# Designs tried in a protein design run: designed miniproteins, single chains, continued (5). Part 59

Each design is a single chain, and the fold is of that chain. pLDDT is the mean over its residues in the fold that is shown.

## One batch from the design tools (miniprotein)

Design m18169
Fold by ESMFold2-Fast:
Structure m18169 (fold): chain A 60 residues (1-60)
Amino acid sequence: EELRRKAEALARGINDTLQEERGRPPLDPAAYEALVDRIVESLKQNEALFAEEQARKAAA
């Protein structure tokens, strides 16, 4: 739930940057949704890696 909101904020920032710096047209809704899904997956993987690192530190 929170990951999706963070992903949407990041996707919006990327879309705005591409429009402003590269003069690209805004992303289609389908492309925007795909970007959000990819960011959510990346955030989930980062959380898993963080949990693994915390477990290692607790064991060391």
Scores: mean pLDDT 72

Design m18170
Fold by ESMFold2-Fast:
Structure m18170 (fold): chain A 68 residues (1-68)
Amino acid sequence: VEELADRIAEGLAEFSVWSGKPLSKEEAERIARQALLDLGVDEETAEKYAPRIAEKAMELQKERLAAL
């Protein structure tokens, strides 16, 4: 699950930079939770990891935007 969490966080950050539309923390949490569910992760685990994935995605988004 940690590997999936890192992959989702990176994907969200990459998409934000590519699209030119920074994600809000709330939107990142919503997308992360849905992505975990779509990958077959159970609802309890998805709810536990979604906020952490969103925080990681926001950090990566900030770092990547600052590098531009």
Scores: mean pLDDT 76

Design m18171
Fold by ESMFold2-Fast:
Formats: sequence, C-alpha cells, structure tokens
Structure m18171 (fold): chain A 68 residues (1-68)
Amino acid sequence: NLEDMIKEAKRLLEQAEKLGNEKAVEHARKAIDYINKAKEAFQKGDVEAAYQYLQMAKKHLEEAKREL
C-alpha cells in the first residue's frame, strides 16, 4: 500500500530530523520522492517505471531505518 509507505517514510523523516541524523533525513526524503514518482508512474500506466521507483523507495526506507 503506497499510502502506508508514504506514512512510514514521513514518520522516519520526522524522527531523523528530531535526532539531527542527516543521513537518515536524506534517505527518508529520497524514499518519499520515489514513492511519489511510483504513484505518478502508476497513474500514467507505466507499471515498469512504477516498480523500479518502488524498489528505490524500499532501499531508501531500509537505509533510513539503519541510520536510526
């Protein structure tokens, strides 16, 4: 669920900002960007691009979690 992913990414961003963890902030922001690109790609019917963006989003979510 893309809405759950964006909610998690925003929560991680808030946590990272409060802790002053710049690496976690960067990864959380990139995750949000890629989720939004995936949503746009799905709306345009570009399923291949959407899945590529989701892979990037998941990678950055995991990196943000590792930094926190």
Scores: mean pLDDT 87

Design m18172
Fold by ESMFold2-Fast:
Structure m18172 (fold): chain A 71 residues (1-71)
Amino acid sequence: SSAAEVEALKAEVAANPDDEVLITGALVRAAALVNEGDLESALALVEGLVEARPDDETLRRLLERLRERLA
């Protein structure tokens, strides 16, 4: 399920926050989830990315935009 895949990916990102390939793959997955209309799973994944990289302004802005789309 997308929820289980998102949780697994969040755990990998949390363990490897400096892995640029992993972060890029997670962002590609988040974009795919948005395109599929699964905004809740995309939001959960981006929240995990922001938690792993709290100083990344691009990720924080992406999280804000996704929250606005669910409001």
Scores: mean pLDDT 83

Design m18173
Fold by ESMFold2-Fast:
Structure m18173 (fold): chain A 85 residues (1-85)
Amino acid sequence: SEEAQAEIERVERAFRLVHEGTKALKAGNYEEAVRLYEEALRLFPGSPLAHANLGVAYRKLGEEEKADEYFALAERAGIDTSPLR
């Protein structure tokens, strides 16, 4: 159905945004990484990888309280964030 195709396209776009955010994160472009991960979460809220990587990006920006909130969300979804803290 058109609805199912739109859902698949949203999931694929969310995954691409997480990948681009991770490239930005590795390049030290932390604010760009945050924007890309937030776009991914707007398409599919509850992405554990997006939450974990937002935690890393916010920590790099000195936003420790936001980092801890996103790490907690990732942990609730089954990601071990210990290596990222």
Scores: mean pLDDT 85

Design m18174
Fold by ESMFold2-Fast:
Structure m18174 (fold): chain A 92 residues (1-92)
Amino acid sequence: SAKEFAQRNIEKVLELAKEEKNEELKAILLRGAERLQALRDANASLEEVLAEVGNLITRIIMYANMKNDEEAYKVAQKLSDHTIALLREYEA
């Protein structure tokens, strides 16, 4: 379900935020989690949840490029890989 997809992405974002030592990147992750939680609670579509995860990944990549931060780019890759793996479970 879209709600389960949202919840599993929220859990991954919060996990990444908990492990993050960079306070600026942690703030981006926590704000992303809040936006995903709002979509989950509003019973948003799978497409809307996926778009918001994509927006969060884009914000992390923009931050990584702006700061020349390779570790921030790895956080974006981890979230992207997780979301792609989840989508494959829903297409099977």
Scores: mean pLDDT 88

Design m18175
Fold by ESMFold2-Fast:
Structure m18175 (fold): chain A 64 residues (1-64)
Amino acid sequence: TPAAARAAGRAALQAEARKKMDEVFDEIEKNPNLSDEEIDKKFGEVSREVQARQAALDAAVAAL
């Protein structure tokens, strides 16, 4: 159903967001010279990307 497709898309996006966050944490652990500003920028980039993809998913679902 369209509702099931929406739920699956949201779950996939959430899983991808967690993976990207884990990648940022791994990068922070591997690079002890990262400043607080650089760390904040990396988390901000992930947040912006997830928000953009969420908006795209909402638009695609609205077209169904």
Scores: mean pLDDT 78

Design m18176
Fold by ESMFold2-Fast:
Structure m18176 (fold): chain A 77 residues (1-77)
Amino acid sequence: SERSRAVARAVGLVLRAIGAMLDGDAEAALAALRELVELALETGDEEALELARRLLEEARRRFPEYAEELEELLEEL
């Protein structure tokens, strides 16, 4: 189903965001998190929205230089 494909895509984006954060690649992490936020808002999936919030907060701690962009994404959730 389309929802099953959305869930698989969300998992892929989460893994991409975590991998980028572990690598210290702020731009790659931000790109993956933007896609995750868009997907979560499109599907209205509460688990995806909650996961996106947690990952955005972690990214803010790791990349304070991107705090404004990350806070804008958090405000969309």
Scores: mean pLDDT 83

Design m18177
Fold by ESMFold2-Fast:
Structure m18177 (fold): chain A 66 residues (1-66)
Amino acid sequence: MKIDEKEVLRALGDIYDYLGKLFEKKGNYEEAAKMYEKASDIYEQAGDTEHAEELRKKAEELKKKV
């Protein structure tokens, strides 16, 4: 069912968002940006456009710091 798929996608997006925060705290901005891009793509697939846009912008800002 689409509902179950969306829930699984959100959970996966949350995992990549968490990994992005972890790398960001360690100063690994390149890795953090990659994790946030993954999370953004997954949230977009889940229909969470607001979270997807926030993480996409965050990834781009982190790429500028590398």
Scores: mean pLDDT 81

Design m18178
Fold by ESMFold2-Fast:
Structure m18178 (fold): chain A 71 residues (1-71)
Amino acid sequence: MITDAEITRGLADIYLALGDIYRKQGKFEEALEMYEKALELYRQAGPEFADDIALVEKRIEEVKKELEKAK
């Protein structure tokens, strides 16, 4: 049985992976957009994904620092 939380978590995993791909390509603005979408979806999926939320928050902070260096 697929739950709403499982679907939401699966979509969050996809956005996290896209963010990692863009980040590796140096596309930090696109990476940030994907990570922010992943963060919202993990938060919707539930508190059991706290480790995933923390990982995405760290990725967002790293990407924001790279964007600040580019200004």
Scores: mean pLDDT 82

Design m18179
Fold by ESMFold2-Fast:
Structure m18179 (fold): chain A 67 residues (1-67)
Amino acid sequence: ERAREIVEEVQKMLEKGVPDEELIRWIAERLGVSEEEARFILQRVKEDPELAINVLEARERHRAAAA
């Protein structure tokens, strides 16, 4: 659910014309990931939002298992 909310928020910001660099920073801060990883996530949201949600959920599960 958190992953879906993040992807939906990014889509709304993209539709409003927010620059990629600002979205990358927002994603990096929200997820605690590097700028490079945030850029990759942004690209996936643009190409396939459902896949982006699945990737984020898989990443969260991996961190929860490691923590």
Scores: mean pLDDT 77

Design m18181
Fold by ESMFold2-Fast:
Structure m18181 (fold): chain A 68 residues (1-68)
Amino acid sequence: SMEELKKELLEKIGRIIRIIGEIFELELKMKTASEEEKKKLEEEIKKLEEELKKLKKEMKEIEEKLKK
């Protein structure tokens, strides 16, 4: 139903906002981190960016279903 699709969309939006916040926190840590710590933080950011990319794709698919 359209109601279930809207609920899924809102849940994905909420997860996207949380991931963006996590990336922001990691980027702040990078400014004061050692070179070894930066490598670890960059890998964590990459994983979060890939998850964000997946969620944005899923969100677009739901939006297309909501448009007919």
Scores: mean pLDDT 84

Design m18182
Fold by ESMFold2-Fast:
Structure m18182 (fold): chain A 89 residues (1-89)
Amino acid sequence: KADELLKELSEVVGELVNATDPEQVREAGERAIELVKELAKLPLTREQSITLLANVMLVLAAAFDSEDPEIREILLETAKEMAKILNEA
């Protein structure tokens, strides 16, 4: 189950990073947050945890690379929420 959720998260993060419309970024961000919430409930291996953190890092990197202030803000808030969920777990 964890590997399938991580694969889905990586696909959603790929959509999120490549989205050029704020509405698309928001929709993909919401899906990514829900996947991280599900992953936070599971016992993850070290390798699975690294994959999860890599996905959070990709969202954060995309926020810093974004030229659109609205997209940047959505990406940054998404990364913050993902980090908050993981710190609470």
Scores: mean pLDDT 84

Design m18183
Fold by ESMFold2-Fast:
Structure m18183 (fold): chain A 95 residues (1-95)
Amino acid sequence: SMELLEKALELAEEYLEKAKKAKTKEEAIEVLEKAIKEVAPLILEAAEDLLAAIGEVLRLIGALFDARLAKTDEEAKKKAVEALEHVVEYLRSQL
């Protein structure tokens, strides 16, 4: 449904902005955990292409694992920003 995709996009954009403002690895991880919890269910429920939707959810989960393994705050932040930028672009392409 378009309404679920619009809500997912709004939340993904909010989490992208939070990721850009993250100063610590812990803040970047928290942003990704919240994005997975709140955005992933909306993407999966709204999906016309379920395999593409699963791919985007796995991208967020992969970024969370990468952020947890990151050696610096900057590396963790980059992983969070990159994954959320891709999810935002995906959601915009579905609207």
Scores: mean pLDDT 89

Design m18184
Fold by ESMFold2-Fast:
Structure m18184 (fold): chain A 66 residues (1-66)
Amino acid sequence: MTKIVAEGLDAEGAKRVTEAAASIPGVEAEQIGDDRVVAEGELSATQLTALALFAIGEGGKVTVEI
């Protein structure tokens, strides 16, 4: 089970990251305020990398716990 935290987002970026994470089967995504997203679940290495890069592209700082 993997946990990814993206923070420092704007409101639109946080929504896009939340939607991207929620589109992955078995992933629970929560938007916290307007600037932070937490996603937890069964992520493959490819899915984790794609989601992390997407969040970074939206201006987020990404932390991953494996």
Scores: mean pLDDT 82

Design m18185
Fold by ESMFold2-Fast:
Structure m18185 (fold): chain A 77 residues (1-77)
Amino acid sequence: MSLEQLKLKVLSAFGDAFHDAREAGQSDEEAVEIAREAGMKKLEELAKKYKLSPEEVKELREFLEKAVDATRRQLAG
């Protein structure tokens, strides 16, 4: 599995959790935090399953952090 495929899996977990939290009536800020936790959980799961290097784990964390920041900017207008 490529690093790009792993990024997509982390992003999908983040997006699904964000959508579910918003549908459940949580605030935008609460939804982003729940989604970030889901993305981090998925990242840790993938890191263990595929025995990712510290460098690959760092790249996935930075990718998730950028997605979180981008989502917050979109919500702020």
Scores: mean pLDDT 86

Design m18186
Fold by ESMFold2-Fast:
Structure m18186 (fold): chain A 91 residues (1-91)
Amino acid sequence: MDTATVRVIDLELNKTYTLEVPIDATAAQLKERIEELTGRDPSKIELYLLNPNTQELELLKDDETIGQWAEKFNIDLSKRPLIIYAVRKEP
């Protein structure tokens, strides 16, 4: 499987939208896709994923891929969208 479906819960915009991205897409590249879709500044976007073992939100680091996250927690990206929370800080 070359691509994954990512469901973004955008807490700043109070919207949910879906992205189709390569499994090797980094968090930095996901932020660029969010910019293309929404016009948001990628430097002001933080992405969080739910750790299924602790049920806590963890920051997806800019150099981490969605595939690495899925492999780390044994998540099957072929069966369900990966849920990502997008948060923005404003001055």
Scores: mean pLDDT 79

Design m18187
Fold by ESMFold2-Fast:
Structure m18187 (fold): chain A 68 residues (1-68)
Amino acid sequence: MVLSREQVERIVTRLLAEGVITPAQAQAVGALLKQKETVSTEEVLAALRAAGASDAALARTRELMEQV
């Protein structure tokens, strides 16, 4: 699935509010969004994984991205 910058920013805001990801992990996704207007689910998950996100955090992120 391909998501717009706005859609990914909304998902990241929700993940931060739920305590699922750290601010540093959110910044890693933000850096990806500065390079592209749209990103794939796999690119967002790869950025979070590289920033040390847990498997549970990655599963929750995927769930929210699939609901869009």
Scores: mean pLDDT 81

Design m18188
Fold by ESMFold2-Fast:
Structure m18188 (fold): chain A 64 residues (1-64)
Amino acid sequence: SPELKKLHKEYVVRQLRLIGDATDRILEAKRAGDEEAVREAEEELKKENEKLKAEYEKKEAELK
């Protein structure tokens, strides 16, 4: 359906933005030599990706 196609596109765009933002934070932390900040940024990316996936799957199920 057009609604499912739009939802999928929005999900992909949001994933790419999360990856971009997290990459910037990880690079800054690595430049500072802050191993803990690198780990925190990686954990936050994983957490946000899981949230985004759950939200996408819920909305996809509602449209089927």
Scores: mean pLDDT 85

Design m18189
Fold by ESMFold2-Fast:
Structure m18189 (fold): chain A 86 residues (1-86)
Amino acid sequence: MLLSDEELRLEAARLYLAVGKLLAKKGKYEEAIELYEKAIELAPNSEVAAEALENLAKVYEKLGDYEKAKEYKEKAEALKKELGLA
């Protein structure tokens, strides 16, 4: 069975999110940011994108960029609300 292009993008986004979280745990914040951005690009209106935005906010907080941290937190909450996530 072949996955649809959308299903393939969503699975790829999940992998980028998972690896990004691992890199962030290791303090590789720039690499984590790149992978979170790729996850959002592949599946922009998904629970994966919402989690990637939330993790971007956390990474920017650790980097001391509180303005970007707030921006990504607000984007994550807005997307979660649109998706009906609590």
Scores: mean pLDDT 85

Design m18190
Fold by ESMFold2-Fast:
Structure m18190 (fold): chain A 93 residues (1-93)
Amino acid sequence: MLEERKKELEEELIKLGVPKEAAKLYAEAVLYAEQGKLEKAKELAKKAIEILEKELDEEQLEQVEELVSQYEAKSEMEELTARLNALLYAYTQ
């Protein structure tokens, strides 16, 4: 069921050092996106991004912005996905 996939994704992200609140929001955003509920997915993704950005220093935030700027996003969802991936990469290093 979807709840089991959410729990597995949350546990994997927490294992990689991602804050529990951000991991939960990210997992929920992924599940809503898979259901075609893009507006809800965007809201949850934005909240996850806010939490992740608060825990990074200025140097790490500049690196995230550089990675996002190199990605030619064609939609808001693509931009949010690129930013989340850049932030998760910063946490897993």
Scores: mean pLDDT 78

Design m18191
Fold by ESMFold2-Fast:
Structure m18191 (fold): chain A 64 residues (1-64)
Amino acid sequence: SQELQQLEQQLDEAAKNKDIETLKQILQQAQQLAEQYESQGNLDLALRARQLASRAESEIKKIE
């Protein structure tokens, strides 16, 4: 998915810059995408979005 790929790229950039505000926004968007994909029955993309959310949360904790 293009949206998920874009968020993954933004996460890598925000993590390198220690941009906690952007990481929190990515976390929220990844969680919303995970719910959306799950409701559509797209389990592979839902799992990928959840993994992205988990990565964002981990990066936030490393900075805070």
Scores: mean pLDDT 86

Design m18192
Fold by ESMFold2-Fast:
Structure m18192 (fold): chain A 66 residues (1-66)
Amino acid sequence: AMAAPLTPEELRRAAESFEKLAEVYEKQGDTEKAKRYREASERLRRWAEEGRPVTRQEVVDLALKA
């Protein structure tokens, strides 16, 4: 069973959090992880613009793959 989808505003906030994580990893010298979090952030913003129903679990899975 799927949880209720996140709002576009919640997806944008998640994207902002991923961008902040990318900055942290970049400062630590983990450029590959920084790149993956930036790509995840862009994907979340695109999903918000598309009005795609995205669950919290999908956002967590996206973070785990970064």
Scores: mean pLDDT 79

Design m18193
Fold by ESMFold2-Fast:
Structure m18193 (fold): chain A 70 residues (1-70)
Amino acid sequence: SLEDLQARLERLKRIVELSKQAEKYINEAKKTGDKEKVEKARELLIEAFRLLGYDPETAERLVEEWLKRR
């Protein structure tokens, strides 16, 4: 339905916003060494993965693995 499509688009918009904000915090943390900004990025990425349909434990694990690569 149109309502289902609109709900999906709103969810995708939120995921994009969360991802952009998280990337901004990670880039700032790389420049300043500010661990607080890494934590803010972690929280935003967990929310984004949960909106993608992952359960909380899986979302947290995937975010930790992604952050370890940086």
Scores: mean pLDDT 85

Design m18194
Fold by ESMFold2-Fast:
Structure m18194 (fold): chain A 67 residues (1-67)
Amino acid sequence: SLLEEAEKLAEKLVEAAKAGDLESVREYAQQLNEVVKQLKEQGKEEEAEKIAKESERRATLAYIESN
């Protein structure tokens, strides 16, 4: 499902941020944004916004704490 793809991309984003791999962070963030757009198109706007907000928070913390 798109929700599962979004969660998987969020985990990849967090791991890339933890490693300081800003190129991969950019690529996974772009892919996650596209999945979030599709979730909004399916009427899952609240879930899409929550995933976007939490993934950004988790990635930011992972980057700061590991780099």
Scores: mean pLDDT 85

Design m18195
Fold by ESMFold2-Fast:
Structure m18195 (fold): chain A 74 residues (1-74)
Amino acid sequence: MEREERKKKAIEQMYKQLEGLFGKEVANKYRKELEEIFNRTLAELLAQGMSFERALRIASIIAFEEIKKKIEEE
């Protein structure tokens, strides 16, 4: 489905940004958690009536910033 492809692309883009900032080992460590936060946040925003396009952008930002904070705290 179109939505699943767009979700996959967003996750891949966030993952590449983490690789660029922190290296592949760190990015790999947090990949599962990044996907979980992203999917949870996206579902919550969609449940609130937000459009898929806006929810996708906001969920990506929230998931990325949350993981970035966790990495920086270690």
Scores: mean pLDDT 84

Design m18196
Fold by ESMFold2-Fast:
Structure m18196 (fold): chain A 66 residues (1-66)
Amino acid sequence: MEEKLKKLREAFEKGDVDAAVELITLLIEQGKFDEAREVAERLKAQGHEETAERVLKLIDEYEKLK
């Protein structure tokens, strides 16, 4: 698990949007909603606003189920 998260973070830092989405999904599954939001905000800052808004909505939906 830790090794997979590290690889996804490294891929995202290199501009892999798909890796960022997978990382956000894994963080949601672990209940780490604040960390998931940080990744989504970085996507937005990098110009991937539509993807960022979509995953932010997903984070909010799952957090409300808690």
Scores: mean pLDDT 79

Design m18197
Fold by ESMFold2-Fast:
Structure m18197 (fold): chain A 59 residues (1-59)
Amino acid sequence: SEKAKEAAERGAEVYKAGVELVTGAPAEAEVEIGEDTVKLTVKAPGLELVVESKVSNME
């Protein structure tokens, strides 16, 4: 769903900002959306955060 992608991208921006504040360095955020899975990856020098959510009830 396009809306799920938009929501995940907004979430990625929030995590990215948090990581940048903590590390004091630029971070990169990536979102992957499957049929019932959302995977968010945020990378910064010396730090990698991966959040994977399964949304079995998205109709």
Scores: mean pLDDT 74

Design m18198
Fold by ESMFold2-Fast:
Structure m18198 (fold): chain A 55 residues (1-55)
Amino acid sequence: SKEDQAQEASLKAIELIEKGELTDENIEKILEELRKAGASDEGLKAAEEWLRENK
């Protein structure tokens, strides 16, 4: 489901942050998966800001 896809993208983001492997390329891929899962423009902006702050 779209909800499951969004959860998987979020868990992957957390794992990358914990490992110190968060890159611009990984951020773009996570945002694309969230977009495909039906995230709003507001949600995508919040997610991008959060991911870049943890890079």
Scores: mean pLDDT 78

Design m18199
Fold by ESMFold2-Fast:
Structure m18199 (fold): chain A 68 residues (1-68)
Amino acid sequence: SEGEILGKAVELYGQARKAELEGKYEEALKLYDEALKIAEQIKDEELREAMIAELTENKKKVEEKLKE
């Protein structure tokens, strides 16, 4: 169901943010990538675009941390 797909993306996003806050940037990147793969399966275009935008923005911030 779409609700299950959205729920899984949100759960992975939460795990990625927790890893990011703990300074586990490589783990956070992996979790953001997993969340993005799930988010791409969201059938609702507006929800899909919003979730992908949020995840992509946070992933970029973590990538910048790894370059420092």
Scores: mean pLDDT 85

Design m18200
Fold by ESMFold2-Fast:
Structure m18200 (fold): chain A 55 residues (1-55)
Amino acid sequence: MISEETKRRAVELSTIPGRTYAEIAEELGVSPSTVRRVDIEDGVRKLVEAVEKVT
């Protein structure tokens, strides 16, 4: 399955302007849909954390 290291790298690479999910997936050896899912999950987690921290 996908390691935590791979998830973190996918998120980091997605912050680089001009990089597509397909390019990130190719770099990490996973599918583009996996990169998109990881990015969405990280975004949701950070949003929940921010709301809980200030609420």
Scores: mean pLDDT 73

Design m18201
Fold by ESMFold2-Fast:
Structure m18201 (fold): chain A 80 residues (1-80)
Amino acid sequence: DWYAALVASNAPNEAVLEEMRREARRIMEERGNEKLLAELAKAEAEGDDAGRVRADVMALLVVAVERALKKEEERKKLEE
């Protein structure tokens, strides 16, 4: 689980970061968040450490929000 590896690591390896970016892009495409995809691409294109960190944080937030939304949907199914 790449999320557990990221939380446990102060310096996650490239494979973990790539899995995170892949999942975030898939979520953004499925949700139709073209503006957020463009902002992520812009951050990646800045070519400095700050831009890279910002892109990675954006990807992590997208995945975290999606997981939270799925948990909320499950909660609503339990409440009738």
Scores: mean pLDDT 69

Design m18202
Fold by ESMFold2-Fast:
Structure m18202 (fold): chain A 116 residues (1-116)
Amino acid sequence: MSEDEKKLYEVILRLLAHAKALQADNPAVVAELDAREARLEQLYKDKASIDELLEEAMRALIDAISRMSPAQRQEFLEYMDKVVEEVRKNENESVYQQVEGLRRAAKGAARGVLRS
């Protein structure tokens, strides 16, 4: 697997870990997010395409955001903005564009607008 795919996967796991932390008082939601994380790990191990990894990550993030209160959703999006800015400064353009795509999907879900 490429270094870019590894870095993208690490960013996805970081975002899901933060979503689980925000939902720590809701074990049913944490279990659902753990299942999504396990699916992402399997895709990564199977050397799935970057498009397949991103599609599953987008679904996982949309699901996570749909389970959040408005306050948790705001906090999560603020954390995501911080992560995207770190990626923009420290990673190459390809990784940044992929992570920006995930942020776009997450913000769309938060607004109640599904982005195709």
Scores: mean pLDDT 79

Design m18203
Fold by ESMFold2-Fast:
Structure m18203 (fold): chain A 63 residues (1-63)
Amino acid sequence: SPRLERAVALAEALARRVVALGLVDQEDAYARGLRTYLRSQGFSEEEVEAALRAFRETVAALS
């Protein structure tokens, strides 16, 4: 779905920024912030969980 693709793209962009800034030690805090933000924007729980998986996978791939 276009919404799911946008949520995942946002999560991947955030992950790249977290790694680039050397903030990997704060991964859990950024994951919580991403979850709260996506819920506030009206994303479904399934879209939120997919975005969080993409976030963590991207952080792991780039770390």
Scores: mean pLDDT 91

Design m18204
Fold by ESMFold2-Fast:
Structure m18204 (fold): chain A 58 residues (1-58)
Amino acid sequence: MDELAEASRKTAEEIRRLAAEAGVPAAQIHPGVTATPDMTPEEIREKAIANARADIAA
């Protein structure tokens, strides 16, 4: 619902900020996250950020 949409938007914005700080174009960051019905928006956000960090480091 709205909470998930807002969390996704905030996550995308934070990933863009991390990419900018690392000097990497956001378009090259592909944090693939597989969400299950049991996951909260917070857990999805944490996984997306962790994947983005790994992608930036790779």
Scores: mean pLDDT 69

Design m18205
Fold by ESMFold2-Fast:
Structure m18205 (fold): chain A 60 residues (1-60)
Amino acid sequence: SMMDNINQLSLLLQQFMAENDLSLEEKREIGFRMVKRIYENPEADPEEVLEEVMKELEEK
């Protein structure tokens, strides 16, 4: 379950990063934030985690 969530998160993140003009540092920060959240809450929905991180970026 956790590994499947991480794999899905990785794929969603790769697609998002390819579609958005993000710096290397931003990509790295987003990736670590998302992995950390899944690690701390393995039951977290990868799509919800991605949405929350994206909202944080837009507010920045």
Scores: mean pLDDT 71

Design m18206
Fold by ESMFold2-Fast:
Structure m18206 (fold): chain A 79 residues (1-79)
Amino acid sequence: MSEKVKKLQLEIVKTIIEGIEAGKSKEEILEKTKPLIEELAKLHGVPAEEVRKVAQEAYDLLKDPKVLKEAKEAVEEAE
């Protein structure tokens, strides 16, 4: 269970990073994370809205180029 949760969290972060690097809007990026958010919410037994809020907060942090670079390196290391 914990490994699948970690992989889903990693995929959400990776999707946000890739979207920012591709110059996509916040709305487009968050729409792409929707299936991953729904799956993670089901595994945690929480409403998808709670996970969506965390993903929005992650986007706001990752739009900083320094944070984005560090997160990208961490994601690549974890894969």
Scores: mean pLDDT 79

